# Designs tried in a protein design run: designed miniproteins, single chains, continued (3). Part 62

Each design is a single chain, and the fold is of that chain. pLDDT is the mean over its residues in the fold that is shown.

## One batch from the design tools (miniprotein)

Design m10274
Fold by ESMFold2-Fast:
Structure m10274 (fold): chain A 62 residues (1-62)
Amino acid sequence: MEKAERGLELLEEEFSRLPPELAERAIELLRAGDTDGLNRLAAEHPEVRQARIEGLRRTAEL
């Protein structure tokens, strides 16, 4: 199984812990591969930025 698939699962898992409205938006952008949209959301919402940092940290340890 590719590390990329597991990395996406870890990011989705971290985003699912956000408030429901933010979780839905972050997961939608992640699944669409909309990096610019996800960067904008993270810039506007510190909780999204922290969830992304944690998801990327977990992915880097794979």
Scores: mean pLDDT 79

Design m10275
Fold by ESMFold2-Fast:
Structure m10275 (fold): chain A 48 residues (1-48)
Amino acid sequence: EEEDEKAIEEAKEVIDRQIAALKAAGTPSHQAALKRLEEMKKAIDEAK
């Protein structure tokens, strides 16, 4: 679906931004969230 392409692009941008913020925080708690977001981004990439 055409809307799905835009949604995927937008989601990847949001995830990248979140990953950058969590990396900057550098705490163990944020590392768990970072790993989860990285896995979500990989899943979105596979959905292409």
Scores: mean pLDDT 73

Design m10276
Fold by ESMFold2-Fast:
Structure m10276 (fold): chain A 69 residues (1-69)
Amino acid sequence: MEEEREKLRKRIEENLEKARKEAKEEIEKITDEEKKKREIEIEEGVIESLRRMVESIERLIEEREEKKL
C-alpha cells in the first residue's frame, strides 16, 4: 500500500540524513581530539571506519527499500 511505502521511504531518508550528520559530527570530533592526543595514523583509521559504517548503513537502507519493497 502507498501509505506503508511512504512511511518506509520517509524513515529511510530521515535515518540516512541522521546517520550522515552524526557520522560527520563524530568524524570531526574524533579527528580533532585524536589529532591533539594521538598521531594522524589513528585519525585516518577512525575516519575510514566511520565512513565505511555510514556507507554500509546507507546501502542497507537503500537495499531495504528497493529489494524488500
Scores: mean pLDDT 66

Design m10277
Fold by ESMFold2-Fast:
Structure m10277 (fold): chain A 65 residues (1-65)
Amino acid sequence: SVSELVLEALRLGSEGKRAFEEGRYDEALELYRRAIELAEQASASVVKEEGERLLKETEEAKRRA
């Protein structure tokens, strides 16, 4: 269901945040990309936009590391 897709997207976003905080940037990027895909399937624009912002921040952090 759409609700299950949104919940899974939020879960992946949370796991991505943990990976980012631990310096596992490649894993964080993969998790955020999956979250964005699920949010797009659910038409959850707010969740998708937040995921895209976090993806960009992770790419920048990886570049600076």
Scores: mean pLDDT 85

Design m10278
Fold by ESMFold2-Fast:
Structure m10278 (fold): chain A 56 residues (1-56)
Amino acid sequence: GPKLEEIERKLAELEEVRASQTGVAALVGDAELERAKRAVEELIKQGRLDEALEAV
C-alpha cells in the first residue's frame, strides 16, 4: 500500500546516502543501515506501518 511504498522509498534514499560515504564512515553507516532495515522490517511484519514510516 502507499505507506509501505513510502517506507521502501525512504529506506532506498537512506541506502544511497550511506553509499556516498567512504572508509570507516562507510563501515559504521553500513552497520547502522542494517540495524535500521531490520527494525523497519519487523515493524512491517507486525502491521505497524505508521511506526515503520516514522522510524525511516
Scores: mean pLDDT 74

Design m10279
Fold by ESMFold2-Fast:
Structure m10279 (fold): chain A 71 residues (1-71)
Amino acid sequence: SEAERLTEEGKRLHRAGDYAGAAEAARRALELDPEHWEAWGLLAGSLFHLGKGEEAKEPLKKSVEYQESLR
């Protein structure tokens, strides 16, 4: 899916140290699939690296909630 493609692109950007690009890719993935737990996790991790730890808290919570709903 397009959301999966954007999440994988964001993971690549995150590995390259482009945390701003990774956060943008994650947000785009979440516009298409708001329950995509991997994209929420990517957004949280990228925001932490950008020094936006407070903004990362809700994305991290969403990542855990959606991941648990799949199990």
Scores: mean pLDDT 87

Design m10280
Fold by ESMFold2-Fast:
Structure m10280 (fold): chain A 90 residues (1-90)
Amino acid sequence: MTPEELAERLERAAEAIRELTEESELSPEARALAEAAAELFREAARAARAGDMRSAAALLAAAEILISALSAEGEDELAKKLQEIVKKEL
């Protein structure tokens, strides 16, 4: 996988997360976590496109932690759907 291919996949994941978040009835806390995860995927895509694969990996790991935190807010179904998007795109 090239840096550009990774960036494109991360951007697709970010957009899919954003779309699901907009269609979901969420608490302010859950929405903030999902929105932060999407933003981290976009930052990871920028890092990947710049050739900074270490930063891209770190940002992706941080985004995955935020998605997992959605389960703590009671959003298990949303967390599973977001994890499925990540697995499909990456």
Scores: mean pLDDT 83

Design m10281
Fold by ESMFold2-Fast:
Structure m10281 (fold): chain A 103 residues (1-103)
Amino acid sequence: DEVLEKFKKLAEKRIDFELGIEMLPFGIKAAEYMNRNGVTPEEAVKKVEEELKKEIEEIEKELEKKKKEYLEEIEKLETEEERKKFLIEKLGISESEIELALK
């Protein structure tokens, strides 16, 4: 079902965006480390990833689990209207964004 795949991609994109937001504190720490030590952005990111590996892995695992659960729920829904409601209520995706993506 081509329409089902579009709903799934919208959910994945939204959760990937949420992962990006959850990762912002680590990006800020990398920027602070770069500014204090005069290292490259790549070196600063690697240092933060090494020091905060457990915290980063926990966030990644939590959001990957959420992604899997939401995609499975979308697959179980029987109608496009139920899937649309799920994306709006559970992921905060606007009706206009859903309509644009389904074109």
Scores: mean pLDDT 85

Design m10282
Fold by ESMFold2-Fast:
Structure m10282 (fold): chain A 57 residues (1-57)
Amino acid sequence: GSMAAALEEKKREAERLGVRGVVLRDLAALQRAIELYEEAGFPEAAASLRAALKTLE
């Protein structure tokens, strides 16, 4: 697909991993979601997950 489709795919994967990480307290999933949001160009979403990660230790 286009670049826009690739960014949407990364965003969707980050959303899935972020939810999983928060619900299951999976720190590795949260870290991966942060990386994917940063790669996709969503720094505020990445910052939100970093705050969640810090709360979970």
Scores: mean pLDDT 81

Design m10283
Fold by ESMFold2-Fast:
Parts: sequence; C-alpha cells; structure tokens
Structure m10283 (fold): chain A 68 residues (1-68)
Amino acid sequence: MEHLRKAGEHIALAKEALKKGDLKSAKEHVKKAEEYLKKAEEEGAPKEVLESLRKEIKELKEKIKEAE
C-alpha cells in the first residue's frame, strides 16, 4: 500500500534530519509520516504494522522535543 510505504519513508527521513540537527525538517517529516499513517489506517493496513510505525513516530517526537 502506497500510503503505508510513504509513512515509512518519512519516518526514515525524519531520523536522518534529526541526526543532522535539522529539527525543522525532522518535524515536517514526522508530520507527513502521521498524515500517511492515518490514510493507511483508513485503507485497512494491518494493526501490528500501524502500531509499530506509531511507536517510531512517538519516539522521534520525544527525541525532537529533547533536542529543542
């Protein structure tokens, strides 16, 4: 499913932006990941996969907040 794939891509991009100290880019990619994940959930993506990606997004949000 395209939206699930896009959510994963934006999570990866957010992680790379955070490693580079680009908090603005990291926040933007987290926001995009949340938007695509919501669409994937509406399209019936497996709950186990959705929960895994939500956990990664939550951890990224916490790390971004700690870096501010």
Scores: mean pLDDT 84

Design m10284
Fold by ESMFold2-Fast:
Structure m10284 (fold): chain A 65 residues (1-65)
Amino acid sequence: IIEILEDLKKYLEEKGELEKAELIEKIIEAIKKKDFKKAEELIKELGKLDEKLAKEIKELVEKAK
């Protein structure tokens, strides 16, 4: 999951979606710390910018628990 999220972050940075990329980076760091509650809060923030992307990431994070 971390590798998938890091690839997604790079893709968003290349597209100029810097705010979304920043949230993905914070989600990655939360997962690395095993702070899944923080990761879920950050996914909700991502959902304010992109509901579809947030839903896809939420499913990936649920599989990583």
Scores: mean pLDDT 80

Design m10285
Fold by ESMFold2-Fast:
Structure m10285 (fold): chain A 60 residues (1-60)
Amino acid sequence: SMKEELIKQLKRTIEYIKRRIEELRRRKETASPEEAEELEKEIEEYEKKIKELEKKIEEL
Protein backbone atom coordinates (compact mmCIF):
# COMPACT_ATOMS: atom_id res chain seq x y z
CA SER A 1 0.00 0.00 0.00
CA MET A 2 1.03 3.65 -0.43
CA LYS A 3 1.04 4.08 3.36
CA GLU A 4 3.46 1.15 3.87
CA GLU A 5 5.72 2.50 1.10
CA LEU A 6 5.73 5.96 2.71
CA ILE A 7 6.62 4.52 6.14
CA LYS A 8 9.49 2.55 4.54
CA GLN A 9 10.76 5.70 2.80
CA LEU A 10 10.57 7.74 6.02
CA LYS A 11 12.48 5.03 7.94
CA ARG A 12 15.19 4.98 5.22
CA THR A 13 15.44 8.78 5.48
CA ILE A 14 15.85 8.54 9.28
CA GLU A 15 18.66 5.96 8.82
CA TYR A 16 20.36 8.26 6.29
CA ILE A 17 20.17 11.24 8.68
CA LYS A 18 21.59 9.10 11.52
CA ARG A 19 24.61 8.25 9.33
CA ARG A 20 25.02 11.97 8.56
CA ILE A 21 24.99 12.80 12.29
CA GLU A 22 27.67 10.15 12.93
CA GLU A 23 29.83 11.67 10.15
CA LEU A 24 29.39 15.18 11.60
CA ARG A 25 30.35 13.92 15.09
CA ARG A 26 33.57 12.42 13.68
CA ARG A 27 34.37 15.72 11.92
CA LYS A 28 33.69 17.63 15.16
CA GLU A 29 36.47 15.64 16.94
CA THR A 30 39.18 17.27 14.75
CA ALA A 31 37.49 20.65 14.20
CA SER A 32 38.43 24.05 15.60
CA PRO A 33 36.22 25.35 18.47
CA GLU A 34 34.37 27.64 16.02
CA GLU A 35 33.81 24.84 13.50
CA ALA A 36 32.80 22.43 16.30
CA GLU A 37 30.07 24.88 17.40
CA GLU A 38 28.70 25.09 13.83
CA LEU A 39 28.79 21.28 13.47
CA GLU A 40 27.00 20.86 16.82
CA LYS A 41 24.19 23.17 15.62
CA GLU A 42 23.86 21.12 12.42
CA ILE A 43 23.71 17.89 14.47
CA GLU A 44 20.93 19.41 16.63
CA GLU A 45 18.97 20.37 13.49
CA TYR A 46 19.26 16.80 12.15
CA GLU A 47 18.16 15.39 15.54
CA LYS A 48 15.07 17.63 15.42
CA LYS A 49 14.39 16.41 11.87
CA ILE A 50 14.51 12.77 13.04
CA LYS A 51 11.93 13.55 15.76
CA GLU A 52 9.72 15.26 13.16
CA LEU A 53 9.91 12.24 10.83
CA GLU A 54 9.24 9.79 13.70
CA LYS A 55 6.15 11.84 14.63
CA LYS A 56 5.02 11.75 10.98
CA ILE A 57 5.27 7.94 10.98
CA GLU A 58 3.16 7.79 14.20
CA GLU A 59 0.51 10.05 12.59
CA LEU A 60 0.18 7.73 9.56
Scores: mean pLDDT 88

Design m10286
Fold by ESMFold2-Fast:
Structure m10286 (fold): chain A 57 residues (1-57)
Amino acid sequence: QPALDEAGQHLAEGLASAEKGDLETARRHFDRAAQILEDAGLPGAAEAVRRTGEEAL
C-alpha cells in the first residue's frame, strides 16, 4: 500500500538521521511515519513506530 511505503521511507530516514546525531530531524520523520500509519487505520503499526523512535532517541 502507498501509505506503508511512505511510512517505511520516513522510518528509514528517521533511523538514518538518528545515526548521524540529527535527533530533531529523526523525531520529525518518526512522527510523520506514525501519523501516516494512524491515518491509514493502522494504530498498532503507528504505536510500534513511536516506540522505535523513543528507543532510537
Scores: mean pLDDT 83

Design m10287
Fold by ESMFold2-Fast:
Order: C-alpha cells, then structure tokens, then sequence
Structure m10287 (fold): chain A 84 residues (1-84)
C-alpha cells in the first residue's frame, strides 16, 4: 500500500517537472502511471481526491492548458504527502 503511494508520488513529481519544462508527452506518460497506481489504492478518501486531481491534470495537459494541469498535479502531490 504505502510503496504504491510513494511510487505514485514520484511519478506525479516527475510529471510536474516535465510540465514545467514543456515536455508534455513525457509528463502525460508519468501522469498515466500515477493514475494506474492510485486506482489500486482507492479505498482512502484522500487517495480518491488525489486520483481526481491527477485525472484532471492529464485532461488539461491534453488540452494544452498547462497552468491548470500544473495546479492539479500540485494538489494531488499535496494530498499524497499528507498520507505519507
């Protein structure tokens, strides 16, 4: 459980750095991996909120709304850091 949340957090942090660098395709791959990991641990309300923010970030990144994508990745990271 905790190991999957730590791995998801690493992927979210990596996605955030790629979004800040304008490397959107790389960011999307890491967001998708974080979403897959979070779906496996969804029994926690904070994990469900982090998953929702990660999904919104992915959708905004695909729409080229990078500032909105960044904000949602940051919220997902914050929620997971509160659990870990």
Amino acid sequence: MKEKLEEALKHLRTALEYLKQGKVDEAIKHLQKAIELLREVIDNPKVRKALLHAVRALNYARQKKYDEAIKHVEEAIKLLEEIL
Scores: mean pLDDT 86

Design m10288
Fold by ESMFold2-Fast:
Structure m10288 (fold): chain A 62 residues (1-62)
Amino acid sequence: STALALEVGRLLSRMDQMSPAQLEEQRRRLEELAGRSTDPELRRLLEDAVAALRARLAELER
């Protein structure tokens, strides 16, 4: 849980440096993790991260 939260924070800090393919892979992974999470704080963190990745992908797609 803590390790995943730190990984997500690191991912978001590097989001601007990621390709669309990398952003899409991480979005898919984090959506799957959010769906499997029963921890409300972790689920919220993952859902927020997914929203950020989707917003970045939308920017790159125009």
Scores: mean pLDDT 82

Design m10289
Fold by ESMFold2-Fast:
Structure m10289 (fold): chain A 80 residues (1-80)
Amino acid sequence: DRAALAARLRAAVAAGAPLAELVELGVEAAVLLLEQLGKEEAAKRVRELGEEAVRALRAGDEERALELLRKASEVIEEAA
């Protein structure tokens, strides 16, 4: 569930991982969860949005990253 994914992300934060790496981990976990639930189209969309968000973060475009992560969150919410 989303709480388990959040717990894994919190553990990575506690370990001092970079923000882009934390987002990458969170997106990967969400994609795996959606695939496990048989939500293949949602998983594909979250992967696409997540890859673009990580790219934006590495480029320093935090606003673009937040917009993409919000869209990914909406896909997860609708699919779950």
Scores: mean pLDDT 77

Design m10290
Fold by ESMFold2-Fast:
Structure m10290 (fold): chain A 69 residues (1-69)
Amino acid sequence: MLSVEEAEKKKEEGKKAYEKGKLTEAEALYEEAYKIYVKTLGKDHEKAKEAFKLQVEVSVERLKEIVLG
């Protein structure tokens, strides 16, 4: 079931993955949190915007590792 609580757990798991340097896992977890927030609260909600920003930040860092080595 999609819920704000589930999205919050995914976001927290994403932060833990990011702290461990698991950028791909962190990106996937933040993306899942974002999708749940959008479906439950709407894309313009502050929680959805926060999750999207976290996903983009991790995605950009991951791409820099691939491109720049």
Scores: mean pLDDT 79

Design m10291
Fold by ESMFold2-Fast:
Structure m10291 (fold): chain A 83 residues (1-83)
Amino acid sequence: MSPEELAELLREGARRARGMAEQARAAGAEEIAELAERAAEVLERAARAAEAGDLEAMEAALEEARRLAEETAKAAAEWNAAK
């Protein structure tokens, strides 16, 4: 993939994460919303690092995004189990 294509995919991921955060907040799941918002911010940082050719910064941001996504999924599963 070109750096531009990769950055576009990462920004799309950020938009999806923000959409999930909005849905979570509407459902009263504020902790899930906060985690999803943080994931969106990190994905945007990864996109900018990709455009700049900063592979180390991009990899670090992607690792952080993956951890936040995993945490969000766990929180969502716990929320659904409690409902």
Scores: mean pLDDT 81

Design m10292
Fold by ESMFold2-Fast:
Structure m10292 (fold): chain A 76 residues (1-76)
Amino acid sequence: SKAEEARELAEEAIRLALEALRRGGDVALATAAALKGIGARFLADLVLKGEVPEEYAEEAVEDGREAIRLAEEALA
């Protein structure tokens, strides 16, 4: 499901953001990536629990993808 995809993207973004912080990357970008990833994971979990409509899974997927981009930029 898109909610499961969003959760996986969000968890990967958080992992990459923490890696950027560990390696001395851009702290502001890594922090932004981590916060966006946490938000995407939270939204994905709400969809998976049936607390919000499935349409919010699409938003969570896009947030997760953006969080990954920010984390990759922090690592560069």
Scores: mean pLDDT 87

Design m10293
Fold by ESMFold2-Fast:
Structure m10293 (fold): chain A 95 residues (1-95)
Amino acid sequence: SEFTLATAEIVRAVGRVFASKGDYETAAELYERAAELYASVDPKSPELAEALIDAGEAYAKAGDLEKALEYYKKAAAVGTGELKERALANIEKVK
């Protein structure tokens, strides 16, 4: 729904604010929530792939490399083109 997408965008934007402050654990949690909301509307959207990459990057910066790898793999499965390439490149960096 349109309201679910708007909520996902707000949650993702709040995640970016926490990431900018170095609170990567809170950012990752917010990006996970945004990804769940995007997935509930379209399980193959570019916005879902981007939120999954954001979650992986936040987990990597928080030191949780296992969760980072999990989210990058999810992003690579969902994403196409540049988003898929970006997710695959991030997988290689955390292996």
Scores: mean pLDDT 90

Design m10294
Fold by ESMFold2-Fast:
Order: C-alpha cells, then structure tokens, then sequence
Structure m10294 (fold): chain A 93 residues (1-93)
C-alpha cells in the first residue's frame, strides 16, 4: 500500500539523519579534544566537557571550560545532542 511505502521512506530518512548527526558529533568531540588539549586542559577536564556537552548540559560544560575558542563547539555539540536524542527516540518507536 501507499501508506507502507511512505512509512518505509520516512524510516530511511530518519536513519540517514541519525547517521549524519552521529558523524557530526564525533567530529566535534575530536575537535574539542584537540583544542582543549592544546590549551593545557587535563584529560579528565576534557572528558567532562565532552560528557556534559553530549548530555546536552551547556551550563556544566561551560563551568569546566568557558574558553571563547571552544565555546561555539560546545554549543554545537549540545544542539546536536538534542537532535540525536529526538532521532533515537523516533527510531525506537
């Protein structure tokens, strides 16, 4: 039926968006690690920044590092994390 074809197409679209968001998050995590390491942050501090940003907790991430050069990367990670959680929820339906 047309309804079954539409549902399958929507599922494929959601999977493609999920893969795109996941890929972007991985790239930003790697960029955050490099930038913070170059600035002399410890591995523990870097891991906490990435963890809180991945969790969508902008305030806690910025408490550890409010460096202007990485602030935009942290914000982008937080926004991508929100999209990731929404897509993950839809795909488990």
Amino acid sequence: SLEELKRKEEEQKLKAEYDEVSGKMTKIANELYKKLKEKGYTDLEINKVIFYAFKGDLEKALEISNDPEVKELIKEMVELSKKYQELRAKLKE
Scores: mean pLDDT 83

Design m10295
Fold by ESMFold2-Fast:
Structure m10295 (fold): chain A 56 residues (1-56)
Amino acid sequence: MTPLTGEARDRLVEGARVFLVDMGATREQAVQALVRHGGISREEAERVVAEAEARA
């Protein structure tokens, strides 16, 4: 898979923030959504969710 950089990564982080904050999703639900819909690995999804939590 192509590494996430710049705006593409920022959009996934914002999506994860919406899941966690606005939708009240769990960390696991946000990770699963990013894997299924973002086309990224579980490891990368966990990093994106961690960054979203830091921004929230």
Scores: mean pLDDT 74

Design m10296
Fold by ESMFold2-Fast:
Order: structure tokens, then sequence, then C-alpha cells
Structure m10296 (fold): chain A 66 residues (1-66)
């Protein structure tokens, strides 16, 4: 996903290679949320929260927003 690739670039360099190997859609969403929080893009995290149906992912996204 283009959005995931752009989010990975916002991570520290030492974590970028490991992040690129993530295939689990849940972990991709959480990686996107952490990258958005580091960039100050909180509205994008809220969009992820509204678009996901996984209760565990929703809980983690709410924790990231706080």
Amino acid sequence: SKEFEEAVKKLPPEYQEEAKSIKDPRLKILTLALAYKNAGELEKIRELLESTDDPAVKEQLELILK
C-alpha cells in the first residue's frame, strides 16, 4: 500500500526495514497510526479508527490517540 510505504518513511531508519516486512493487515494499521502520531496527523488516526472493524485494533488506536 502506498499509504503504508509513506508511513514507514516517518519511522526511525533502524525500524524501517523491519516495518517493510510486515504483511499482517492489523500490524500495518498500527504502524500507520504510530507514524501519523509522530507526524502530528491525529485526524488520520481517527480515520483509521472509523474504518477498522477489529475491536483489538480499535482499542490500540484509541490508546495511540491519547
Scores: mean pLDDT 75

Design m10297
Fold by ESMFold2-Fast:
Structure m10297 (fold): chain A 80 residues (1-80)
Amino acid sequence: YRVRIEVEAPPEKAEEVARAMLQAALDTPGVLSARVRVEGDRVEGEILAENEQAAIDSVKAVHDAALAAGATRVESRIEP
């Protein structure tokens, strides 16, 4: 399973949001890999999960972490 996450954050918070997202993803059981990219006020994440439950759990963890770190908008998509 592949998870794509797109986040909007104030530019001064984007790096903090990116670090929080990456940590939350990697701390999720069943996540095989994660990467996060910052471009100004946008943060894009990709997560590879071993199963659907790990994909769902990673989405929840990353959404919560991103919002706590100062993200203003979070969107996610799970692909099989």
Scores: mean pLDDT 83

Design m10298
Fold by ESMFold2-Fast:
Structure m10298 (fold): chain A 70 residues (1-70)
Amino acid sequence: MPSAAEKAEEVLLKIFEYIETLPKEEALKKIEELLKEFLEELVKEGLISEEEGEELFKEALEKIKKYLEE
């Protein structure tokens, strides 16, 4: 199975857990940390480039901020 897909599922479950259990500000901080670690690992495994990881981090964080603000 693709490592990225497995890790993405785990990350998504943790993101939903944080959103459900924590205040928006604290959830956002933990999600930011989790996404950074996840994307850094994908770069280390050679699944994405460092530039792609930085762009994906920015895009994902902006989408999550928008979701929490809606």
Scores: mean pLDDT 76

Design m10299
Fold by ESMFold2-Fast:
Structure m10299 (fold): chain A 80 residues (1-80)
Amino acid sequence: SAREQAAALLEELLAKLRALGAPQWVLDVVEGALEMVRAGEPLETVLDVLALLREELAESDPESAALIDETLAKLREIQA
């Protein structure tokens, strides 16, 4: 299902962010998004949360922002 695919993408994003040494607060936001997916929240809300996180990281942590951008693109594909 689209929801199972979204959960898998967010689990992959968490693993990649941990490998980069992303701050705990960034990991907490992504883990929260994963919990929203598992709880049946609208995927559009999850996309909004990740888009805001990406904007916050764009200048301070461009590597993490790029990983979030890639995940957002993939999430939009499964929603279409």
Scores: mean pLDDT 86

Design m10300
Fold by ESMFold2-Fast:
Structure m10300 (fold): chain A 68 residues (1-68)
Amino acid sequence: NAEAEVARWLARIAADPTDAEAYLELGKAYHRLGKLEQAVYFYSKAILLDPDNEEARKLLEEVKKELE
């Protein structure tokens, strides 16, 4: 479930704070939980670490539309 995924990906970030995939997946987990501000934060971190990640950019745009 999304709560278990949050715990899993937080553990990966604690072990490797440069893991762009972990930030992206954590963003997705918060997005599924309806925690849109947290999703924006973690998608933004994923893009900062991997600027060429089209999936992260599309998901960030989607969550920003949900906040409008």
Scores: mean pLDDT 84

Design m10301
Fold by ESMFold2-Fast:
Structure m10301 (fold): chain A 59 residues (1-59)
Amino acid sequence: LEEEINKASDIKYLLDERAENLVLGLTFSDGSSKTLVIKADRETLEKIIELIEKRRKEL
């Protein structure tokens, strides 16, 4: 997951209303895309979102 986030050139995410599922849309520099659905507790999902926001600052 962290490696895929660090390779992405654009990242979109959606956290569900219950904070139980995180849907990630990753786009890469070669034009390919990948969609991931992550099911975890709120604290784990918030840590993943922090990782995404750190990556966005580099884009």
Scores: mean pLDDT 76

Design m10302
Fold by ESMFold2-Fast:
Structure m10302 (fold): chain A 72 residues (1-72)
Amino acid sequence: SDAEIAALQARLAADPDDAEAYFNLGLAYEKAGKYAEAAVVYQRLLERFGATRPELVAAAEENLKKAKEKAA
């Protein structure tokens, strides 16, 4: 929902190192049909956490691929 997206954006504004909030924000955008926005969020997760969170990054890479397919 738009409320869920807003809450996750506020969470990231308060703690920009919350990797789980990035992943959940990507999922929230996908649920809203906002695949281009989801792809941007997943890409930022990969860039910021690629070296530190390999399991979360792998999940985000899979979701990014699907979001890019649906955004096209």
Scores: mean pLDDT 86

Design m10303
Fold by ESMFold2-Fast:
Structure m10303 (fold): chain A 57 residues (1-57)
Amino acid sequence: SMMEREKQKEHMIESGVKLAKEVGLDFALALLRKELEEAGFSKEEIDEALKEVRERV
């Protein structure tokens, strides 16, 4: 469902923020982009998720 996909994206964003704080922003963003692409999210959804990680780090 759409709700399940939104929860998946939220968890991936939260993991990205945590990873960025542990190992650095550039690595975390590159990994998050790949994971979101493999999960089938659109370019627009991926770009918004990466922006959210940058804003929360």
Scores: mean pLDDT 85

Design m10304
Fold by ESMFold2-Fast:
Structure m10304 (fold): chain A 76 residues (1-76)
Amino acid sequence: SEEEKRKQAVKDVIKSYLENVLKTLAKKYGIPEEELQKILDEVNKVIDEAVKAGLSSDEIFDKAREKFNELFEKAK
């Protein structure tokens, strides 16, 4: 119960942070909202799988950031 709440909090913090960064960059590079949502969906899948695999918060963040950078570079 408490462990699951902690895992959910970690997911929420990382997702919120990346969403804010991505929205700022999308405005700068003119990325459409539809493409922005696709990037967020794929990054969220990576976060969910990393949490399921029992990775540390730092490892989850690193994998999410790596996937975000990969997809963002393809979208701009």
Scores: mean pLDDT 79

Design m10305
Fold by ESMFold2-Fast:
Structure m10305 (fold): chain A 55 residues (1-55)
Amino acid sequence: HMKELAKKIAEEAYKYMEEKGYSFEDVVNGIKSTFPKELADEIIKELEKLREKKK
């Protein structure tokens, strides 16, 4: 359950980052301040995977 939710949030956050031109660090900090630690950690892990796919 949590991993699927984290993936969905990460995909939306990554899209928002690309559309608005926010830095990866700004998006990560936003996630950390918005969600409980366990969910935030999973979202960040999925965001890192999305970033790596674009290298």
Scores: mean pLDDT 79

Design m10306
Fold by ESMFold2-Fast:
Structure m10306 (fold): chain A 92 residues (1-92)
Amino acid sequence: SDLERLAELLERALAAARAGDVEGFLEAMRELAEVAAELAQREYGLSEEEREELLARLLELARRMAELVAAGEAELVVEGLELILEQVREAL
C-alpha cells in the first residue's frame, strides 16, 4: 500500500539522518515527497497543478532538512520524521 511505502521511506530517511548520510537522506526524502504528493492527489482530489505545487513545496522542505542534517543539526528533523512515521503506522 502507499502507507507501507511511506513508512519504508520514512524509516530509510531516519536511518540516513541519524548516520549523517546527507545524500541517502535527500534521496529518501525526494521519493517520499513524490509518494506523498501522489497520495494527496488521490485522497483529496487535487488538480494536477495543485499536486505539482505540493510536490515542489515538499522537495524544498526536504532540501532544507538535508541542510540541517549536513550541519549536524538533525535532532528536530529526526523528531519530526519519527512523529510522522508514528501517524503513518497508526493509519496502517
Scores: mean pLDDT 86

Design m10307
Fold by ESMFold2-Fast:
Structure m10307 (fold): chain A 115 residues (1-115)
Amino acid sequence: DEELRRQVPTFEIDLRDGPGDTRLGPETRLTSLEVTVSLRGVAVTDAEGRERVVPVDRREVIRAESDEPVPAAELVAPVVEKLRELAEEYRREGLYALADFLEHVAEALREAAAG
């Protein structure tokens, strides 16, 4: 987490303090929530301490929907679960910094919707 923060200074997000209609909070009601993850070329440090570029070209779409407006927490919960599943997939592939980043995004979404 701290190592990721040092490499990616924009790691911190706060959806509760977003401008106007883009703010996500416990009072927010949604019919759909979609998160798109797009990755191209990632520099990583291998087990020997050498930097290498992993040829990543991935696009993942995580979606949750309701036929009527529901509290954001209800749609955020399945999206958070899918983001964590994707993070474990990336960790298994050696993309540790990206896995940690997805875990952070999942937690930020959960916290914004809860309080």
Scores: mean pLDDT 69

Design m10309
Fold by ESMFold2-Fast:
Structure m10309 (fold): chain A 57 residues (1-57)
Amino acid sequence: SPDDRVVELTQQAARADTAGDRQRAADLLREAARVYEEAGDLAAAKQLRAVADRLAA
């Protein structure tokens, strides 16, 4: 389901961030945002993109 896929992607992003790979964490969060957008949750997608942009700064 979209929710299960987002959980997997956000867990992978958290591990990448913990390992110091902020770019990979940002890319994984953007993929999760795309999943929310395709599911029609534009607000959740926008929130994840904001977090990703902060990590990649």
Scores: mean pLDDT 87

Design m10310
Fold by ESMFold2-Fast:
Structure m10310 (fold): chain A 65 residues (1-65)
Amino acid sequence: EDVLRALALIASGIAKIAGHEKVAEAFGEFGDNPSEENLRKAIEVAREEGDETFARIAEKLLEQL
């Protein structure tokens, strides 16, 4: 759990630096409140924004829950 939260917050920071504001926000929400629902939301947001890399990262985090 704590490791998954840390990884999500790192991904959020990388997304923010890359200019993917909505993806960064969704990963940050999972970091603040780690739940399957918030992680699925991060996958959906990344896919809607066309961010395949971040969608795959969120999917991998979901596999570890």
Scores: mean pLDDT 80

Design m10311
Fold by ESMFold2-Fast:
Structure m10311 (fold): chain A 64 residues (1-64)
Amino acid sequence: SAAEEKERKELIDQLIELFNYTREEAEELIEKNGLKKVKQIVAQKYTAQSLIDIGDEIDAELAA
C-alpha cells in the first residue's frame, strides 16, 4: 500500500542519515529481515540513547 511504501522510505532515510547505511544496504536489510522487524529494532536502539555503533548493533540484533 501507499502507507507501507512511505513507511519503508522513511525507514531507509533513517538508516542512511542516522546509522550510516548506504541506500542499497538499507534496502537489503529491510528485504532480508522485513520492514516491521527492522523498524522495531531501530526504534529500540533509538530509545536506548546509544549513539556508538548503532548500525553494528542493529545488524547483531537481527543476526541473533
Scores: mean pLDDT 71

Design m10312
Fold by ESMFold2-Fast:
Structure m10312 (fold): chain A 83 residues (1-83)
Amino acid sequence: SLDRDVAELMLATLLSILKSKNYPKELIDAVEKALDAVRDGNYEEAAQWLKKAAELSKDPDIRRLIAQVLRLLGHEEVAEEIL
């Protein structure tokens, strides 16, 4: 779906930014695992890793981006929890 393709692009872009700016490895790993889960169609697993990434990040911009991805994947309740 277009929502899945947009979510995948958003996560790939976030991962690139986190790597380029030398963010903590644990945050990078969580986003990478979320992206892999989205690519595999495992949205429940993706939501789990995205929730962990949001917990690891103190940046409200990163949390908002993760919440948007969660909504695109149909996990609105998890998105509300991390905001």
Scores: mean pLDDT 88

